Designed miniproteins, single chains, continued (5). Designs and how they scored, part 62

Each design is a single chain, and the fold is of that chain. pLDDT is the mean over its residues in the fold that is shown.

## One batch from the design tools (miniprotein)

Design m18135
Fold by ESMFold2-Fast:
Structure m18135 (fold): chain A 71 residues (1-71)
Amino acid sequence: SVADKILEANRALLEGDYEKAKEILKSISNGTDEQIDKALEKMKKIVDENPEQSRKALEAIEKTREAEKAR
């Protein structure tokens, strides 16, 4: 799903893999490379400003998504 791809892209950014995050966003978006790069820059800024809080938030969202899939 698109939500799962967004989570995967955020995990890649937390791990410093910008290229992987870009490829994932391109796979779910019909936007231009410029639009995708702007989205990645915004996401990276959030992660860089609060990496520990971002990791905890990502883990919480991933757990919620797994619970929804079990329904």
Scores: mean pLDDT 75

Design m18136
Fold by ESMFold2-Fast:
Formats: structure tokens, C-alpha cells, sequence
Structure m18136 (fold): chain A 86 residues (1-86)
């Protein structure tokens, strides 16, 4: 289903964001760290739009809840990366 496919994609995006944060922790290159943060913020924005679309399409509540949980975790990791780059 479209819902199952999006949840699988969102889970992969979350794992990718975890990897980007670990790379940012090890990188001493300011330009590389900025690119990693920008990429992570793009994923956060994409997931926010997908949550809004899922709600507008009246997707099952459990699917929306899972998608919101993933979005919130990506937001948390994005804030952690911003703190790291201060």
C-alpha cells in the first residue's frame, strides 16, 4: 500500500539522518558539516509535508502516529546536529 511504502521510506530516511549525525560528529570540515545539516533539514521538511498529506487523505490513525513519531525523531536529531555545529 502507499502507506506501507511511505512508512518504509520514512524509516530509511530516519536511519540516513542517524548516519549523517554520526558523520557530522566526526567531521572537522565546516562546509561538509553545513551540507550535512542542510540535507537533514531537507528530510525534516519532507516528512512534515508527508504527515500533513497523510492527515488530509484520512490515512489510518496508527499509520499517521508512526509517521509523526519518525518525524519527531528526525526533528530531535536535526536539533542535536544544530547544537553540534554551534
Amino acid sequence: SSAEKLLAEAELMLENVRGLLEEAKESTDEDRRLLLLTTTKGIEAFLEIQVENAKKKNWPEDVIAKLEEIREEVERLTREMEELLK
Scores: mean pLDDT 88

Design m18137
Fold by ESMFold2-Fast:
Structure m18137 (fold): chain A 75 residues (1-75)
Amino acid sequence: MEEKEKRKEELKERIKRLEKEAEELKAQGDTASADAVLRYVRIAKRYLEQGKLTLAEEAVKAAEEIVKLAKEKLA
């Protein structure tokens, strides 16, 4: 039970970071990557609300990969 609450808090923090990174990508002109990140963030929030932590984590990981690839293109 404690492990589930820890995972939930870690996912919430990762989601907040992704929302900030999407805002930064949009400011840099990468609207397509920002929109994709925000789509996965919405999916992750929905799963998190339903207590589906594994599915929420999967959506978060997908968004994190999009951010990584977008940053590589900007470098």
Scores: mean pLDDT 83

Design m18138
Fold by ESMFold2-Fast:
Structure m18138 (fold): chain A 90 residues (1-90)
Amino acid sequence: MDELALRLAREALEDGRIAVELGERALGEDGTLSLAIAAALIAIGALFLAEKALELATSEEAIELAREGKELAERGLRLAMEALEKLSKK
């Protein structure tokens, strides 16, 4: 199952990076509600993939990549939540 764990970890890492980028854009001066929602959804998906990779991982490489992916997913989700709050204020 380590090959599957590596695949899931790499996908979580990539999706986590995208979530962080979209979250930062959503917090920026041209941020939109749709960008914030997209960042949140991608971050949630990345977090799920990272958690599954950690459950299946048997190699140090898979564990390390999955932990990095989880960190980025958590960061992306925090940025998205901050953007959602900012954009929803009256």
Scores: mean pLDDT 86

Design m18139
Fold by ESMFold2-Fast:
Structure m18139 (fold): chain A 84 residues (1-84)
Amino acid sequence: SEEELRFDYELSQLMIDGKLPDELLEAVKKALEKYGLPLSMARVVAGDVLRIARERGLTEEQFKEHLDELVDEAVKRLLEKYPL
């Protein structure tokens, strides 16, 4: 839909500009603390959240509704790629 395409474009700009929304960074920091991971990983995890949202073709509403789940998925993918 037009809304999905618009939000995908917005997510792509956030990834290019490296500007991360405060709400996304806060959710990521909370998840990192939950999983016992260093806060220095916050930007990497936030970038993975944006990639997952784009892969799934989420709308802005779906992204906001599922933000904590997307963050948990990004952390799990990170742990699989870089086992501690």
Scores: mean pLDDT 76

Design m18140
Fold by ESMFold2-Fast:
Structure m18140 (fold): chain A 79 residues (1-79)
Amino acid sequence: SERLQRLEQEYEELLKELVELVKKLSEENQQKVLEFAATRSREELAPVLDSLSEEQRLEAVIRLLREGIELARELLAEE
């Protein structure tokens, strides 16, 4: 669907932004972002994984990417 394609594009753009931010971080802060992503994925996706549509899964992942970007920006500002 057009909605799904737009969500996939947003996912790709946010993922690129997160990767670029993480590359600028120290190894310690890169690990913090990875640990955050793993924890939040378990909390948000694991309880509902089998009941979510592909569109709803992308929306959930996009929310997690936005949270990860915010954390990465905060960590980078402290470096």
Scores: mean pLDDT 82

Design m18141
Fold by ESMFold2-Fast:
Structure m18141 (fold): chain A 99 residues (1-99)
Amino acid sequence: MEYTPEQLLQELERYIKSLKDMIEYIESNELTPEQIEQLKKDVENLKKRIERVYERALELTKDDPELQARVRQLYDEAMKLINKVEELIKKKEEEIASK
């Protein structure tokens, strides 16, 4: 599938929004074990998609230092959010285990 650099940047921004929504969902709700397992799968799938989009975006922006800097900035933000989601999932698992 062929994308423009602008489309790949929009895709990274969309994943960042999804990760922020996931954080809010985890923080605002009591979760079942089944929901925790689904969230683990969802975050792992998002991580793989972010890596793929990042690799392609770097390749398409190799001749544009400003766009490449933006790609790296969005990737860094997405990875920080992934780390936060993984930390929150771990805390919710610990809460469930303490039943």
Scores: mean pLDDT 84

Design m18142
Fold by ESMFold2-Fast:
Order: C-alpha cells, then sequence, then structure tokens
Structure m18142 (fold): chain A 105 residues (1-105)
C-alpha cells in the first residue's frame, strides 16, 4: 500500500469512529440509565480517534482501531435501540477491514 492509500485509510477509520461517537452521544441523551457508561465510551473513542489521526505506523493504527472496536462494542451493549446497535456493528466492521488492509502489504 502506498503512502497516499495509508493516509486515506487512516482518514476513513477516523471518520467511521466519529460516526460511532455521534450514535453513542445521541443514545446517551435518550437513555438516562446508561448515560454514564455511554459517555465513558464516547470519551475513550474520541481519544482513540485522535491517536489514530496522529499515527503513521500501520501496525499501530490496527492496534488502536482494534481497541476502538472493543470500546464501541461495549458502548453498544448499553443501547436498547437495535438499529443503532446494528449501525455501530457495521461501522466497526468497516474500520477493522480498513485497519487490517493497511498492514497486509
Amino acid sequence: MNKKEIELNRKNIVELIERIVKILEQEAKKNPKSKKELQKSVKELKELGKQIAEETDPEKILELATKAIKVASKGSSYIENPKSRREIAVLSTSAGILASAAVIE
């Protein structure tokens, strides 16, 4: 994979994480019982997204993306809306594929 493709994959992974964050923030507003847990997942995902945006090593991007997927999965477990859970699963899968593709060269 060339440098431009790695940069594009990194940018796309960050955008997918930002979309997951927006879903978790919306669900935190709707679910007072799970608000603290969802807000914790949002904070952790924002930090991981920032780390990915600053990282150039494909293996490290994969490690950070894998951590982000685990945080997103934990956050998703507190969501009652099955549509939001499915969207997070799809976005997480897409981020994992992009992160894995950057390492396979």
Scores: mean pLDDT 86

Design m18143
Fold by ESMFold2-Fast:
Structure m18143 (fold): chain A 94 residues (1-94)
Amino acid sequence: MASLDEIEQIAAEAYHLVLEALDRTGLPELAEAARVLEQGGREMRKLKEQGASVEELAEVLLRTLERVAAILRDVDPALAAQIEGLAARLREMV
């Protein structure tokens, strides 16, 4: 079962990976991926403040990670695979 801390750790790991790649490459697709993660993070914080369940927060993060992986697939396939791995780990926790 997913804890809130585990979900937040997966989100932080994804954001760290994308920002590190953005810093190295400067690719606009990585900037877009970072914006998608930031938007997902804001949605999760709003839902958490409204008393949303851990499962509802996990669903938001899963959709966010899947969108990020799709953006990165053609520009950084290795990073896309890492993000897909985080999404798979999150699915196993539901």
Scores: mean pLDDT 85

Design m18144
Fold by ESMFold2-Fast:
Structure m18144 (fold): chain A 100 residues (1-100)
Amino acid sequence: SSEQQRLMQLFLRIVGLLTGMYLLGKRRGDQELVDAVDQLAKLVSQTVRAIQAGDRERALALIDEMKALVEAIKKRHPEVGALADALIGDLDEIKALIQS
């Protein structure tokens, strides 16, 4: 469906944003940022599995957990602020699509 295609596009975009944050952390020797991005990547994988299983409640909870972590990363690492803002926007759109 059109909604499934949009979900796929949003998750691919999220992977790209996380890759950008990861490479920036590696370039700067910022292990705290690298570890935080690894945690986000694990939450993304869990969210995709929850959606595929039809577990809407778990998927929504995982999205809220990811948004909280991204906001914490943005405060700690303002240099990734633009990537973090884009990630929050994409997570909000995924949440809206799941709640439909």
Scores: mean pLDDT 90

Design m18145
Fold by ESMFold2-Fast:
Structure m18145 (fold): chain A 110 residues (1-110)
Amino acid sequence: MTPEQQQQIADLRAALERIEAQVRALLAAGVPVTADRLAAIFGEVMATITDPRVQYYLQMLAAIAVELLEQGKSPEEVLETLRRLTEYIIEKIREEKEVTPLELEEFANG
């Protein structure tokens, strides 16, 4: 892996950890995790990322996460799916392969 790929993986993992922490804080406080709140959390985290490829992956993850919540999935199920999708993206980065939105949606629904 290149140093750029290693940094992208580190940034993506750190971003997911921040998103999970914010979602879990809402759950612990008894605050409903709505699609709008989840989108705002992703937006805040993405604003701290400088790598456009990592921003693009986070945008795809945000779209899937919001869709799953709107379909009636629990916040816990959404976080589990986000973890699996993030590891899938990381493997594609290691393999120097592009990830498509359709590919991630198919993986999330499998």
Scores: mean pLDDT 85

Design m18146
Fold by ESMFold2-Fast:
Structure m18146 (fold): chain A 98 residues (1-98)
Amino acid sequence: AAAEAAAIRAKAEAFRADVEALRAGLKLYEEDEEKGREALGEAAGRFARNMYREMGLDDSLAEAAGEAAAKAVKEDFKAGERALAMGEERLATLEAEL
């Protein structure tokens, strides 16, 4: 249905924005570690929230997942690389449904 296609497009747009933010954060981390960690944490948090909401989980659980993802990236930048890989895979799946 047109409404279903529109919903998938909206989800794909949100995940595309998160993927680009994660890429930008990883690049920034190479140039400025402190700013990069902060940007990656924010992007990973948004990505986790969008992912949990897409799964139909409660907003409170999505928010908790976002906070956990942001903390993980701030403690280990490689968590940001893993988040980017997951985001790219999820975006590819959503785009294949269009």
Scores: mean pLDDT 79

Design m18147
Fold by ESMFold2-Fast:
Structure m18147 (fold): chain A 86 residues (1-86)
Amino acid sequence: KVAEAEKLVKEGDEKYKAGDYKEAAELYYKAGDLYVEAGDKEGAVEALEKGTKALVEVYKDDPRKKAQAETAGKLRKIGAELEVEL
């Protein structure tokens, strides 16, 4: 699971560099989910932060959607923390 998450982060980084921010965000969020499943809270938070940055780029010309993406990213990090906690 961790190896698959690392692969998705690398693919997301490639998409982000190419300007494919929407696909980068999807890959980063998928990696974050895999890190949560693996119990890697730090990896999950890092992947979710990268996904939020990519979503902010997608909505850069829409201030309301940009703010919504930032808020959703914060909520996703809280959710990942709660899901890993026991």
Scores: mean pLDDT 77

Design m18148
Fold by ESMFold2-Fast:
Structure m18148 (fold): chain A 80 residues (1-80)
Amino acid sequence: AADARADAHVARARSLFEKAIEYAKQGKVDEAKKLADEAFRHYGEAVRLYLEAGDTERAQAIVDEARRLYKKVEEEIKKA
C-alpha cells in the first residue's frame, strides 16, 4: 500500500488543482497560479514519499497526473 502521508498530499493537490482550474476559467490568473504552484508542491512531496515506500508505479502515475493538471491550468490561463 502507498504511504498514508503521500495519499494525503495527493488529495490536497487534487483539491487545489480543482480550485486553480476554476479560478483560471474565471480569469483570476494570480489566484490560479498560486493554487497550481501549491498543488504542484504537494504532488512533489507525494512522489517523494511513494518512492521512499517503494511504490514506483504510484509515483509515476502521480507525476503524469501533476503534469497533465498543471498544463490544463496553463491552457485555461492563456484564455484569460
Scores: mean pLDDT 84

Design m18149
Fold by ESMFold2-Fast:
Structure m18149 (fold): chain A 82 residues (1-82)
Amino acid sequence: AKLEIQNILKEAEERLKKLVQEHKNASKEEIREALDQLLEEFLKKLDSLKDKVSKEEYTQAVLEISFLVNQALLDAISYVEK
């Protein structure tokens, strides 16, 4: 289960980097909507594991996903507001 969470987090990080790169010319609102959709996708993947992991592990994974999405948003905004 911990390995499965790590794989989801790694996939999320890779998908977020690609999303930011593909949205270099997008508005802040379009980037936010795309990031929110990706966050929802990964939260669903984590939810599929919640019966196989502790509540603490699940909560930490959710917080980590949220952190990664927020970092991607900051990176994307910094790029488009240049």
Scores: mean pLDDT 77

Design m18150
Fold by ESMFold2-Fast:
Structure m18150 (fold): chain A 92 residues (1-92)
Amino acid sequence: GEKEEEKKKYQEIAKKNLENLKRLEEGLKGLGRTVTDSEQVAQQMADLLTATGESLLKLSDLSEDSEESEKYRKLGEEYLEKAKAILAEYKR
């Protein structure tokens, strides 16, 4: 049905966002840098964390299984909180 098609779409979006996050983290580590080395890098990380969190929350909404739904919701919330923490650091 439509929900199953949307779920597949958001699984692909979440996967790509997680791969992009991993690549950014690995790139920073390879250069001996951190997320806080520049405001631009922090913003890029926060944007990817937000996109990841939003896609996971959508997967939670589309999940028929309560355990799967709760798992995605918790992960999505965690990623959004990480994004907020990074952005808050650059507003001080």
Scores: mean pLDDT 80

Design m18151
Fold by ESMFold2-Fast:
Structure m18151 (fold): chain A 85 residues (1-85)
Amino acid sequence: MAPAPVDPEAAIEAIREATKAGGAAAGAATGLGVIGAAVTLGLTGDRAAARADAEGAVETARATGSRAAEEAARRAAEAALAAGG
């Protein structure tokens, strides 16, 4: 019994895109949100908590004012939640 791991390629690409669009802070916030969602889902199986972590990452990216950073964070969040089933 193990939750599916996050797709690391998709997560890395999303962090890279967020960093390009919003700078290092946006990339770091997106990465932490994705890791938080994956860890919460992996350790607890709590999809609602994982979704909240993912939504926080998208909101943090939106706060940078960059649509590209928001889209990158959204893709990373969707990938993390999909990997967990």
Scores: mean pLDDT 62

Design m18152
Fold by ESMFold2-Fast:
Parts: C-alpha cells; structure tokens; sequence
Structure m18152 (fold): chain A 82 residues (1-82)
C-alpha cells in the first residue's frame, strides 16, 4: 500500500491544480498498486477503493476540490495501512 499512497497523493495534487488528465492517470496507477495488496489488508483495501471511487466521481463532475480531498484521504488510509 506504500506505492498506492504515493500515486494517490500525486493524484490529489493534480486534482487540486485542475489537471484532470494527470489525476486520472495517477488514480489508475493507484488502483493497480491497491490490487497488488489484496489478500493482506482487506479492510484497508476496501476503504481506499471506496474513497478512490468518490474521488473519481468528483473528477468526472469537475469538482476538483472534493476530488482532491477524497484522494488525499485515500492516500492517508493507504499510508497508515502500509
């Protein structure tokens, strides 16, 4: 989950700057990193994926501030679980 935390932090920074393309790319890399952690920390993985989903929805709606907050929270959950 350390790798996922780094990608999610970068996704949050991109969202804060209004860079939807970079935020989406980092979010995708974060999903792959979270999937590699499946089976070891199921509760943390589930919480991170839930927050990533909310961040993705906010990005799609152009709500970059909410997207950045959700992605930052996801990064912190992933970092604490690592």
Amino acid sequence: LEEAAEYLRKAAEAAEQGDRESATEYLGRGVEAVRRAEGREPEAVREVLRLMQRGSDALAQGDYESAAEYLREAAEVARRAA
Scores: mean pLDDT 82

Design m18153
Fold by ESMFold2-Fast:
Structure m18153 (fold): chain A 73 residues (1-73)
Amino acid sequence: MTREELDEAARQAIADIDTLLQDPSLSEEARQALLETKARLEEALTLEDLEEMAKTMKEAVGDFQEKTRADFL
């Protein structure tokens, strides 16, 4: 996977999160988890190391799934 592919994936994930954040029925916990995940994906976009970027993205998604499992997922 190239840097360009990771950048595209991160931007797409951020766009998907922005779409989810438009749902007024989201719980406060789900909204907070989405905002935290978005912030971590934006952080990943500033990383120069592809491996660190990929790791950060995977951790952000994992944290989101763990935090929202009972309420949203």
Scores: mean pLDDT 72

Design m18154
Fold by ESMFold2-Fast:
Structure m18154 (fold): chain A 71 residues (1-71)
Amino acid sequence: SMAARGAELLAQLRAERDAILEEFARLDEASQEQLLEQVRGAREQALALGFEEVAALLEELLEELEELREE
């Protein structure tokens, strides 16, 4: 079901969040911008599918990634 898929995506994103942040810090500027665009796209898709918790976590991740880029 869509609800089960959303729950699985949420669990995967939670498990991978720290690794994503660490990888992002090691990327060049062009790769960082590409990753930000991918996360923005994933958030839009989550919202379109009604995966509100996934969308909220992706929004939090975007804010953390943008802050890291400014450091």
Scores: mean pLDDT 81

Design m18155
Fold by ESMFold2-Fast:
Structure m18155 (fold): chain A 90 residues (1-90)
Amino acid sequence: MASQAELLEKLAKLGKIAEEAFKLSNVPESVKQQARELLNQAVQAITDGNYEAFLSSVEQLLELMKEQNFPEEVLKKAEEIVEEIKKGVS
């Protein structure tokens, strides 16, 4: 099982990928706000030790990113980090 610090580091990497993708894409501000809210919910959930809510927020962020017309390379990087997070929680 990964430490809380390791999970937060992976979440930070996922957040940076999302932020960079949104900066390069003409994505509505409402979608950017939803992504920021999901990241904040994930941070709060892991801090509270609620790994179920943490995984739910992370998976919702990945799904939100998949709904955008991002390059496959960006989505693949995000999916790899989400897979690492899931393995860390197990």
Scores: mean pLDDT 82

Design m18156
Fold by ESMFold2-Fast:
Structure m18156 (fold): chain A 90 residues (1-90)
Amino acid sequence: SIEELIERAEELLRRAREAIREGDREAAERALLEAIKVLLELSKQIELSKEELLRFIGLIIRAIGHLLDGDYEGALEDLEEALELLKKAV
C-alpha cells in the first residue's frame, strides 16, 4: 500500500541519519540506496503533476550525485525533501 511504502521510506531515511551520525558510511549508503528504490516505487503509485514529477526526478538525480561524491548528508536531505513532496501529493 501507499501508506506502507511511506512508512518504509521514513524508516530507511531514519536509519540513514543514524548511520551518518555514527560514521557508518556503508550502512548509510545501503539505507540511502534502498530509500531511493522505495521512493521510486512510491512515485509510480501516486498521481503527480508534471511540475511535481520534474521536481521529484531532480531531487533523486541530485541525491545520486551526492552519493557518488560521498556526501551522505546531502543525499539524505534531498531524499527527505523527495519524500515530503510525495506525501503532499497523496
Scores: mean pLDDT 90

Design m18157
Fold by ESMFold2-Fast:
Structure m18157 (fold): chain A 87 residues (1-87)
Amino acid sequence: SEEIQKLADDLARLDFTRLSKVVDELLKKGYDPAVIAKTLIELLPERFKPLIRNIFIGGGMITEEQLEAAEVDEEVRKDILEILKKM
């Protein structure tokens, strides 16, 4: 219950600045940008989907087709959760 509450609190505090730090950290680890984007969309609340799409597609990192073809990666998901817990 404490772990679930902590995650909910971390997600409630998530804003553009924190999301940008999460993205930057994952890119530094060498993960595929399309996999990062897909995993973030599936993990984070729906309200972040337009922002994630703007960062990755609007920013020219990936195409719409690459995002649709990408699959969620459990290691990327684990790293996202660990980064959020440290914020």
Scores: mean pLDDT 79

Design m18158
Fold by ESMFold2-Fast:
Structure m18158 (fold): chain A 70 residues (1-70)
Amino acid sequence: SLKEKIIELAEQLRPYDPELAEEIIRFAKNNDYRGVMEVAGVLYTRYRDNPEVAAIAKEIEELARKALLE
């Protein structure tokens, strides 16, 4: 499911930013995909110079956008 993928990707971000990673997981578990997109956007902006983190954050945002349209 999109939720499971979002949670898996957020767990990969935990070593870089445990607080924001946990926030994404919390929003995803509550089906708050707008909240997921907002936090992922913050991560993408904050970690723009870290291509690994930025790429994961962008993927989370794209998955959350898809969940909002379904």
Scores: mean pLDDT 87

Design m18159
Fold by ESMFold2-Fast:
Structure m18159 (fold): chain A 95 residues (1-95)
Amino acid sequence: SMEKQLEIALEIVRKSVETAVEAKKKGASPQEVIDAAEKTARELLEKNPELSERVKRITLAVSRQAAYLVAEGVPEEEALELGERGVRTALTHLE
């Protein structure tokens, strides 16, 4: 169901943002923060093969975008809110 795919996508974005925040706290460069979050997102997407290719692409793109915000100094809560909003908008308003 789309509802189940949305829940999984939101969880992946949350975990990717957590990874980005951890990397930044350890002094990683902006690119390393983004790369770490992308790696986490890709690993979680591989564990959820039932997700459609579209949902996987959107989730990965949003996870990277949220990680970019963390790398640029946006607070974790705000980066997460923007990422979750991005996933909800893309998955609920695209036919």
Scores: mean pLDDT 87

Design m18160
Fold by ESMFold2-Fast:
Structure m18160 (fold): chain A 63 residues (1-63)
Amino acid sequence: MTREELVEELLELADEKALIDMKLNSAKDGNKKTYLPEEEVKELQEKKEELEKKIKELQKKLE
């Protein structure tokens, strides 16, 4: 993979993570600010962790 390809992938992953973070933050707090099914929360948390791992790996490859 070229450096340019890594940067592009990193930006895509960062955007996806931001959307997941926004959704989780509205409903993840123990104070129940919004309704979000527990199953969906678990799926979003798993996606977020995968994205964070991938972002870190790509950042390491860039440097």
Scores: mean pLDDT 73

Design m18161
Fold by ESMFold2-Fast:
Formats: structure tokens, C-alpha cells, sequence
Structure m18161 (fold): chain A 98 residues (1-98)
């Protein structure tokens, strides 16, 4: 549980950096968030954590993959709004693990 909380806090810190990032930095940071979310999801499944948490993490991953794929089609404001939604989902995931 502590390892997952630590990894989720690291993801939150990356997402917060994305709010002030350039478009190129945003794309690189989004790729890192996707990789780290996949790692957390694998750990959550391995440790048989609650389905609510797994579903939330799967949704967060899908959202992160969606804005990464669409980074060139979205405005800077839309990208920042997507990052803010992900921050909220990650904060909720941390609460569910505690």
C-alpha cells in the first residue's frame, strides 16, 4: 500500500508540472504519467486491491492515453484542464488506498 501511495504521489507531482509545461514538455510528461499509471495498475491488480480503485486507475490511464494521442489537436487550455481532471482522479486513488 505505501509503495502504491508513493508512486501515485510521484504521478501527481508530474501532472502538476504539466500545468506549466510547454506543449513538447507536456507530451513527454504525459508519456511518463502513462507508464507510471500502468505500473500502479499492475501493482493494484497484483495485491488484489478494491475494484473501485482498479476501475478508477483504468479510467485515469484511458484519459491520459487519450490526451497524449490528441495533444496536437487540443488547445493548451484543454490540455491543462485534462491534467487537472487527472490530478483529481489520482488524489481520489490515494484516498482509496489509505
Amino acid sequence: KEEIIKKLNEIRDILERMLTASKEEFKALAKEVIQRLKEVLDLAKKYNLPDELITLLEFALQLAEWFYENVDKLTPQQLKDAARVLIGLVKRAIELVK
Scores: mean pLDDT 84

Design m18162
Fold by ESMFold2-Fast:
Structure m18162 (fold): chain A 55 residues (1-55)
Amino acid sequence: SDKLRALAREAADEVLAGKMSLEQAAEKVAKETGISQATARRLVEDALGDRLAAA
């Protein structure tokens, strides 16, 4: 969903800013959306890849 992708992008931005680890970002997204931490981690990793490709 659009909300899930937006949360993953926000978490990825916090990782890139050095404010949290990938693991912490995945945990945050999982808690906010109710998805598994493993699925949240993949979404944050995908968002990180998109952010780095756009830079």
Scores: mean pLDDT 81

Design m18163
Fold by ESMFold2-Fast:
Structure m18163 (fold): chain A 81 residues (1-81)
Amino acid sequence: SAADQQALADIENAANNEEAVKLLQAYFGLEVDGKSDAATKAKLGEILGFPALMDLLDKDGDGYLDKEELVALYRAYVAQH
């Protein structure tokens, strides 16, 4: 959809991982805190169709998902919708 394409563009242009997470949270109606907590990972993984992969995106355990990996997942989601 146009909204999904706009969300992808916004995420690709995010300044950092926290900003990319905040943009995804806003687009899917989640609490916008920029944190890759268990609730955010579970919800994004469910929406994007890759729940098992979300745990691997925070490889440093620092509470931030990698922006490039989020862009790749969201691009795959947009291609299916």
Scores: mean pLDDT 68

Design m18164
Fold by ESMFold2-Fast:
Formats: sequence, C-alpha cells, structure tokens
Structure m18164 (fold): chain A 72 residues (1-72)
Amino acid sequence: STLSASARRLLEEAEEVLSTEPLTDLERLRLQSAVEDVRRATGFYPEIGAQLALLGEIEDIRARLRLKRELQ
C-alpha cells in the first residue's frame, strides 16, 4: 500500500521534532518506534492505529514543551 497523505504528514512532523526539539532519551525512543510502526503498517486498521500512536507521541512532546515555555 502507498503511504497516505496523513501518514506522510505525520512522518514529516516526527522527523522535524526528532531533528529540532530537545527530547529525552525515552521520548526519542518512543517517537522513533512509532515512526517505524507507521512505515511498516499495512491495511486500514493497522495503518490508523499506527498513525494515532505516532500522533499521540508528537502531541505529548509538544504538550511538555508548551508547558515548559508557560512556566518560564
């Protein structure tokens, strides 16, 4: 299956986060694992599940970074 537009966008966002943001070792590991799951997922339900997991990891990182900025 060809990667969907939503999968490509999430992978691009994850790559940007991995390259530009200060991540913990655990955040980096989780994000990289979720990226790999999106790349490997085949079929409608596995693809949706992998994309939701990657979205969650990106959102958790962004929420932590936002809270850190608000506390400064």
Scores: mean pLDDT 85

Design m18165
Fold by ESMFold2-Fast:
Structure m18165 (fold): chain A 99 residues (1-99)
Amino acid sequence: SSLQQQLQQINQQRQKLLEKLKQAVEDGNKEESAKLFEELSKLTVEAMKIKSQILPKDDAILSLELTRAVTRSSGKSAGVEDVSAKTAAELDKLIAQLE
């Protein structure tokens, strides 16, 4: 399997989790939102690890920085800033490895 195929599978799983997360947030289910956000965050880190291997260094860094910003914003909106902070720290480690 190519890295691109792995990325496609992860992105499909992320899309499904994102829809479930949106519904849990709308329903006001904080416990389910936190759980789904943590699962989505783990897949996001895995997707970024694969992207960092495929993309040129500068493009990989930019993608990681944008993903970190979106992760922090999404975590605040979902009321899970602690989970988003942990995910942002994992993305920061990947940025540091590329710099």
Scores: mean pLDDT 79

Design m18166
Fold by ESMFold2-Fast:
Formats: structure tokens, sequence, C-alpha cells
Structure m18166 (fold): chain A 109 residues (1-109)
């Protein structure tokens, strides 16, 4: 099931990137929420690789939103990285989420 969660995070991540490129903020937010659901599910089940994938996909979506000046999508990606941080008990996931959150905060300033 971890491999299925990794694939779901990657697919939702690609949908988020495509939506950001098209300027579809609502579709981007929906895809970001789907990535987050994977990250939360992975964290609750102890699936480190899937949780890391979800954080990486959220970070990539947030960075792309920042590059395009879409602050609403960037803020949503940051909020969801922080949500995974709060739910995770895994040190690797926590450290990655802290680093990603700080990077996305820098993009908002």
Amino acid sequence: DENKLIEQAKNAGQQALDAIDKGDTQAAIKSIDQITDVGIQASKNGYEKAAIEAVNQLTEAGQKAAEQGNKEVLQKALEQVMRILKESKNKSVILLAIGSGLRLIGDLL
C-alpha cells in the first residue's frame, strides 16, 4: 500500500503543477489537498517514503506557485506542509517538513 500512496502523491503533484501552469487556483488547491491526504494517511500508517513524497510534492507545488506569483496556492501548500508536520511522528518527515516550511515562508516574504 505504500507504493500506491507514493503513486497517488506523484499523480496529485503533477495535477497541482498542471493547474498552476494553467492559472487554475481552485484545481491547484484541490490537488494540494489530495497530496496532503496521502501525507496524513502515510504518517498515520508509518509509511516514511510515502510521507516524504507528499511533502516533496507539496513543496514543489508551493515553489511553482511562488514563481508564478500565486500567493493563495503558495499559502495553501505551506499550510498543508505544516499540517503533515503536526501529524507526523517520523524524524525524517518532521525535519523535511520544517525545511520545506521555512523555504515556502521565505517565498511568501
Scores: mean pLDDT 90

Design m18167
Fold by ESMFold2-Fast:
Structure m18167 (fold): chain A 77 residues (1-77)
Amino acid sequence: KEEEVKQLFEQMLAISQQGHQLLAQGAPQSQIDQLAQQINDLIQQMAKVLGISVQQAKDLINRRIEELGEKIRELLE
C-alpha cells in the first residue's frame, strides 16, 4: 500500500507538470479542468488506499508538497 501511495503521488506530480506545460502553451481552460479532475480522482483513490477521509488525504498531500517545496528552495539557494 505504501508503494501504491507513492505511485499515486508521482502521478499527481506528473499531471501537475503537464498542466503547467499546457498553460505555458496557451491551452484552453477545458483541458486544464480535465487535468484538475484527474488529480481529484487520484486524491480519492489515495484516501481509499490509506483508509482515511478525502480531506485527510488532501491535508497529507499539501504537507508533502510543502516539504518538497522547502527542500527544493534549499537546493536552489
Scores: mean pLDDT 75

Design m18168
Fold by ESMFold2-Fast:
Structure m18168 (fold): chain A 90 residues (1-90)
Amino acid sequence: MEEEKVEKVKQYLDDTINRIKKQIIELAKVNPEKAKKMFDVAINELKRMLDSFLEAIGASPELREKLKSYFDTLINEAKKELDKVIEYVK
């Protein structure tokens, strides 16, 4: 049960970050500053949603740490790709 919920949340985070990343990278090719702002807004919204979800399910400290760590990894990878695209178009 716990593992199934973790996998579903990870899948949701993966799908959502990938969708955001794809849209923002396209935007970055024409407007790098707007892309950076839109990425930050989207990530902040996802962080709030994740925190609310973890509170609602009464997640253990260990589960919260695992999911937040995983999410931070996804954010860092997406940010690296975005920064590389912005560097290339400059």
Scores: mean pLDDT 80

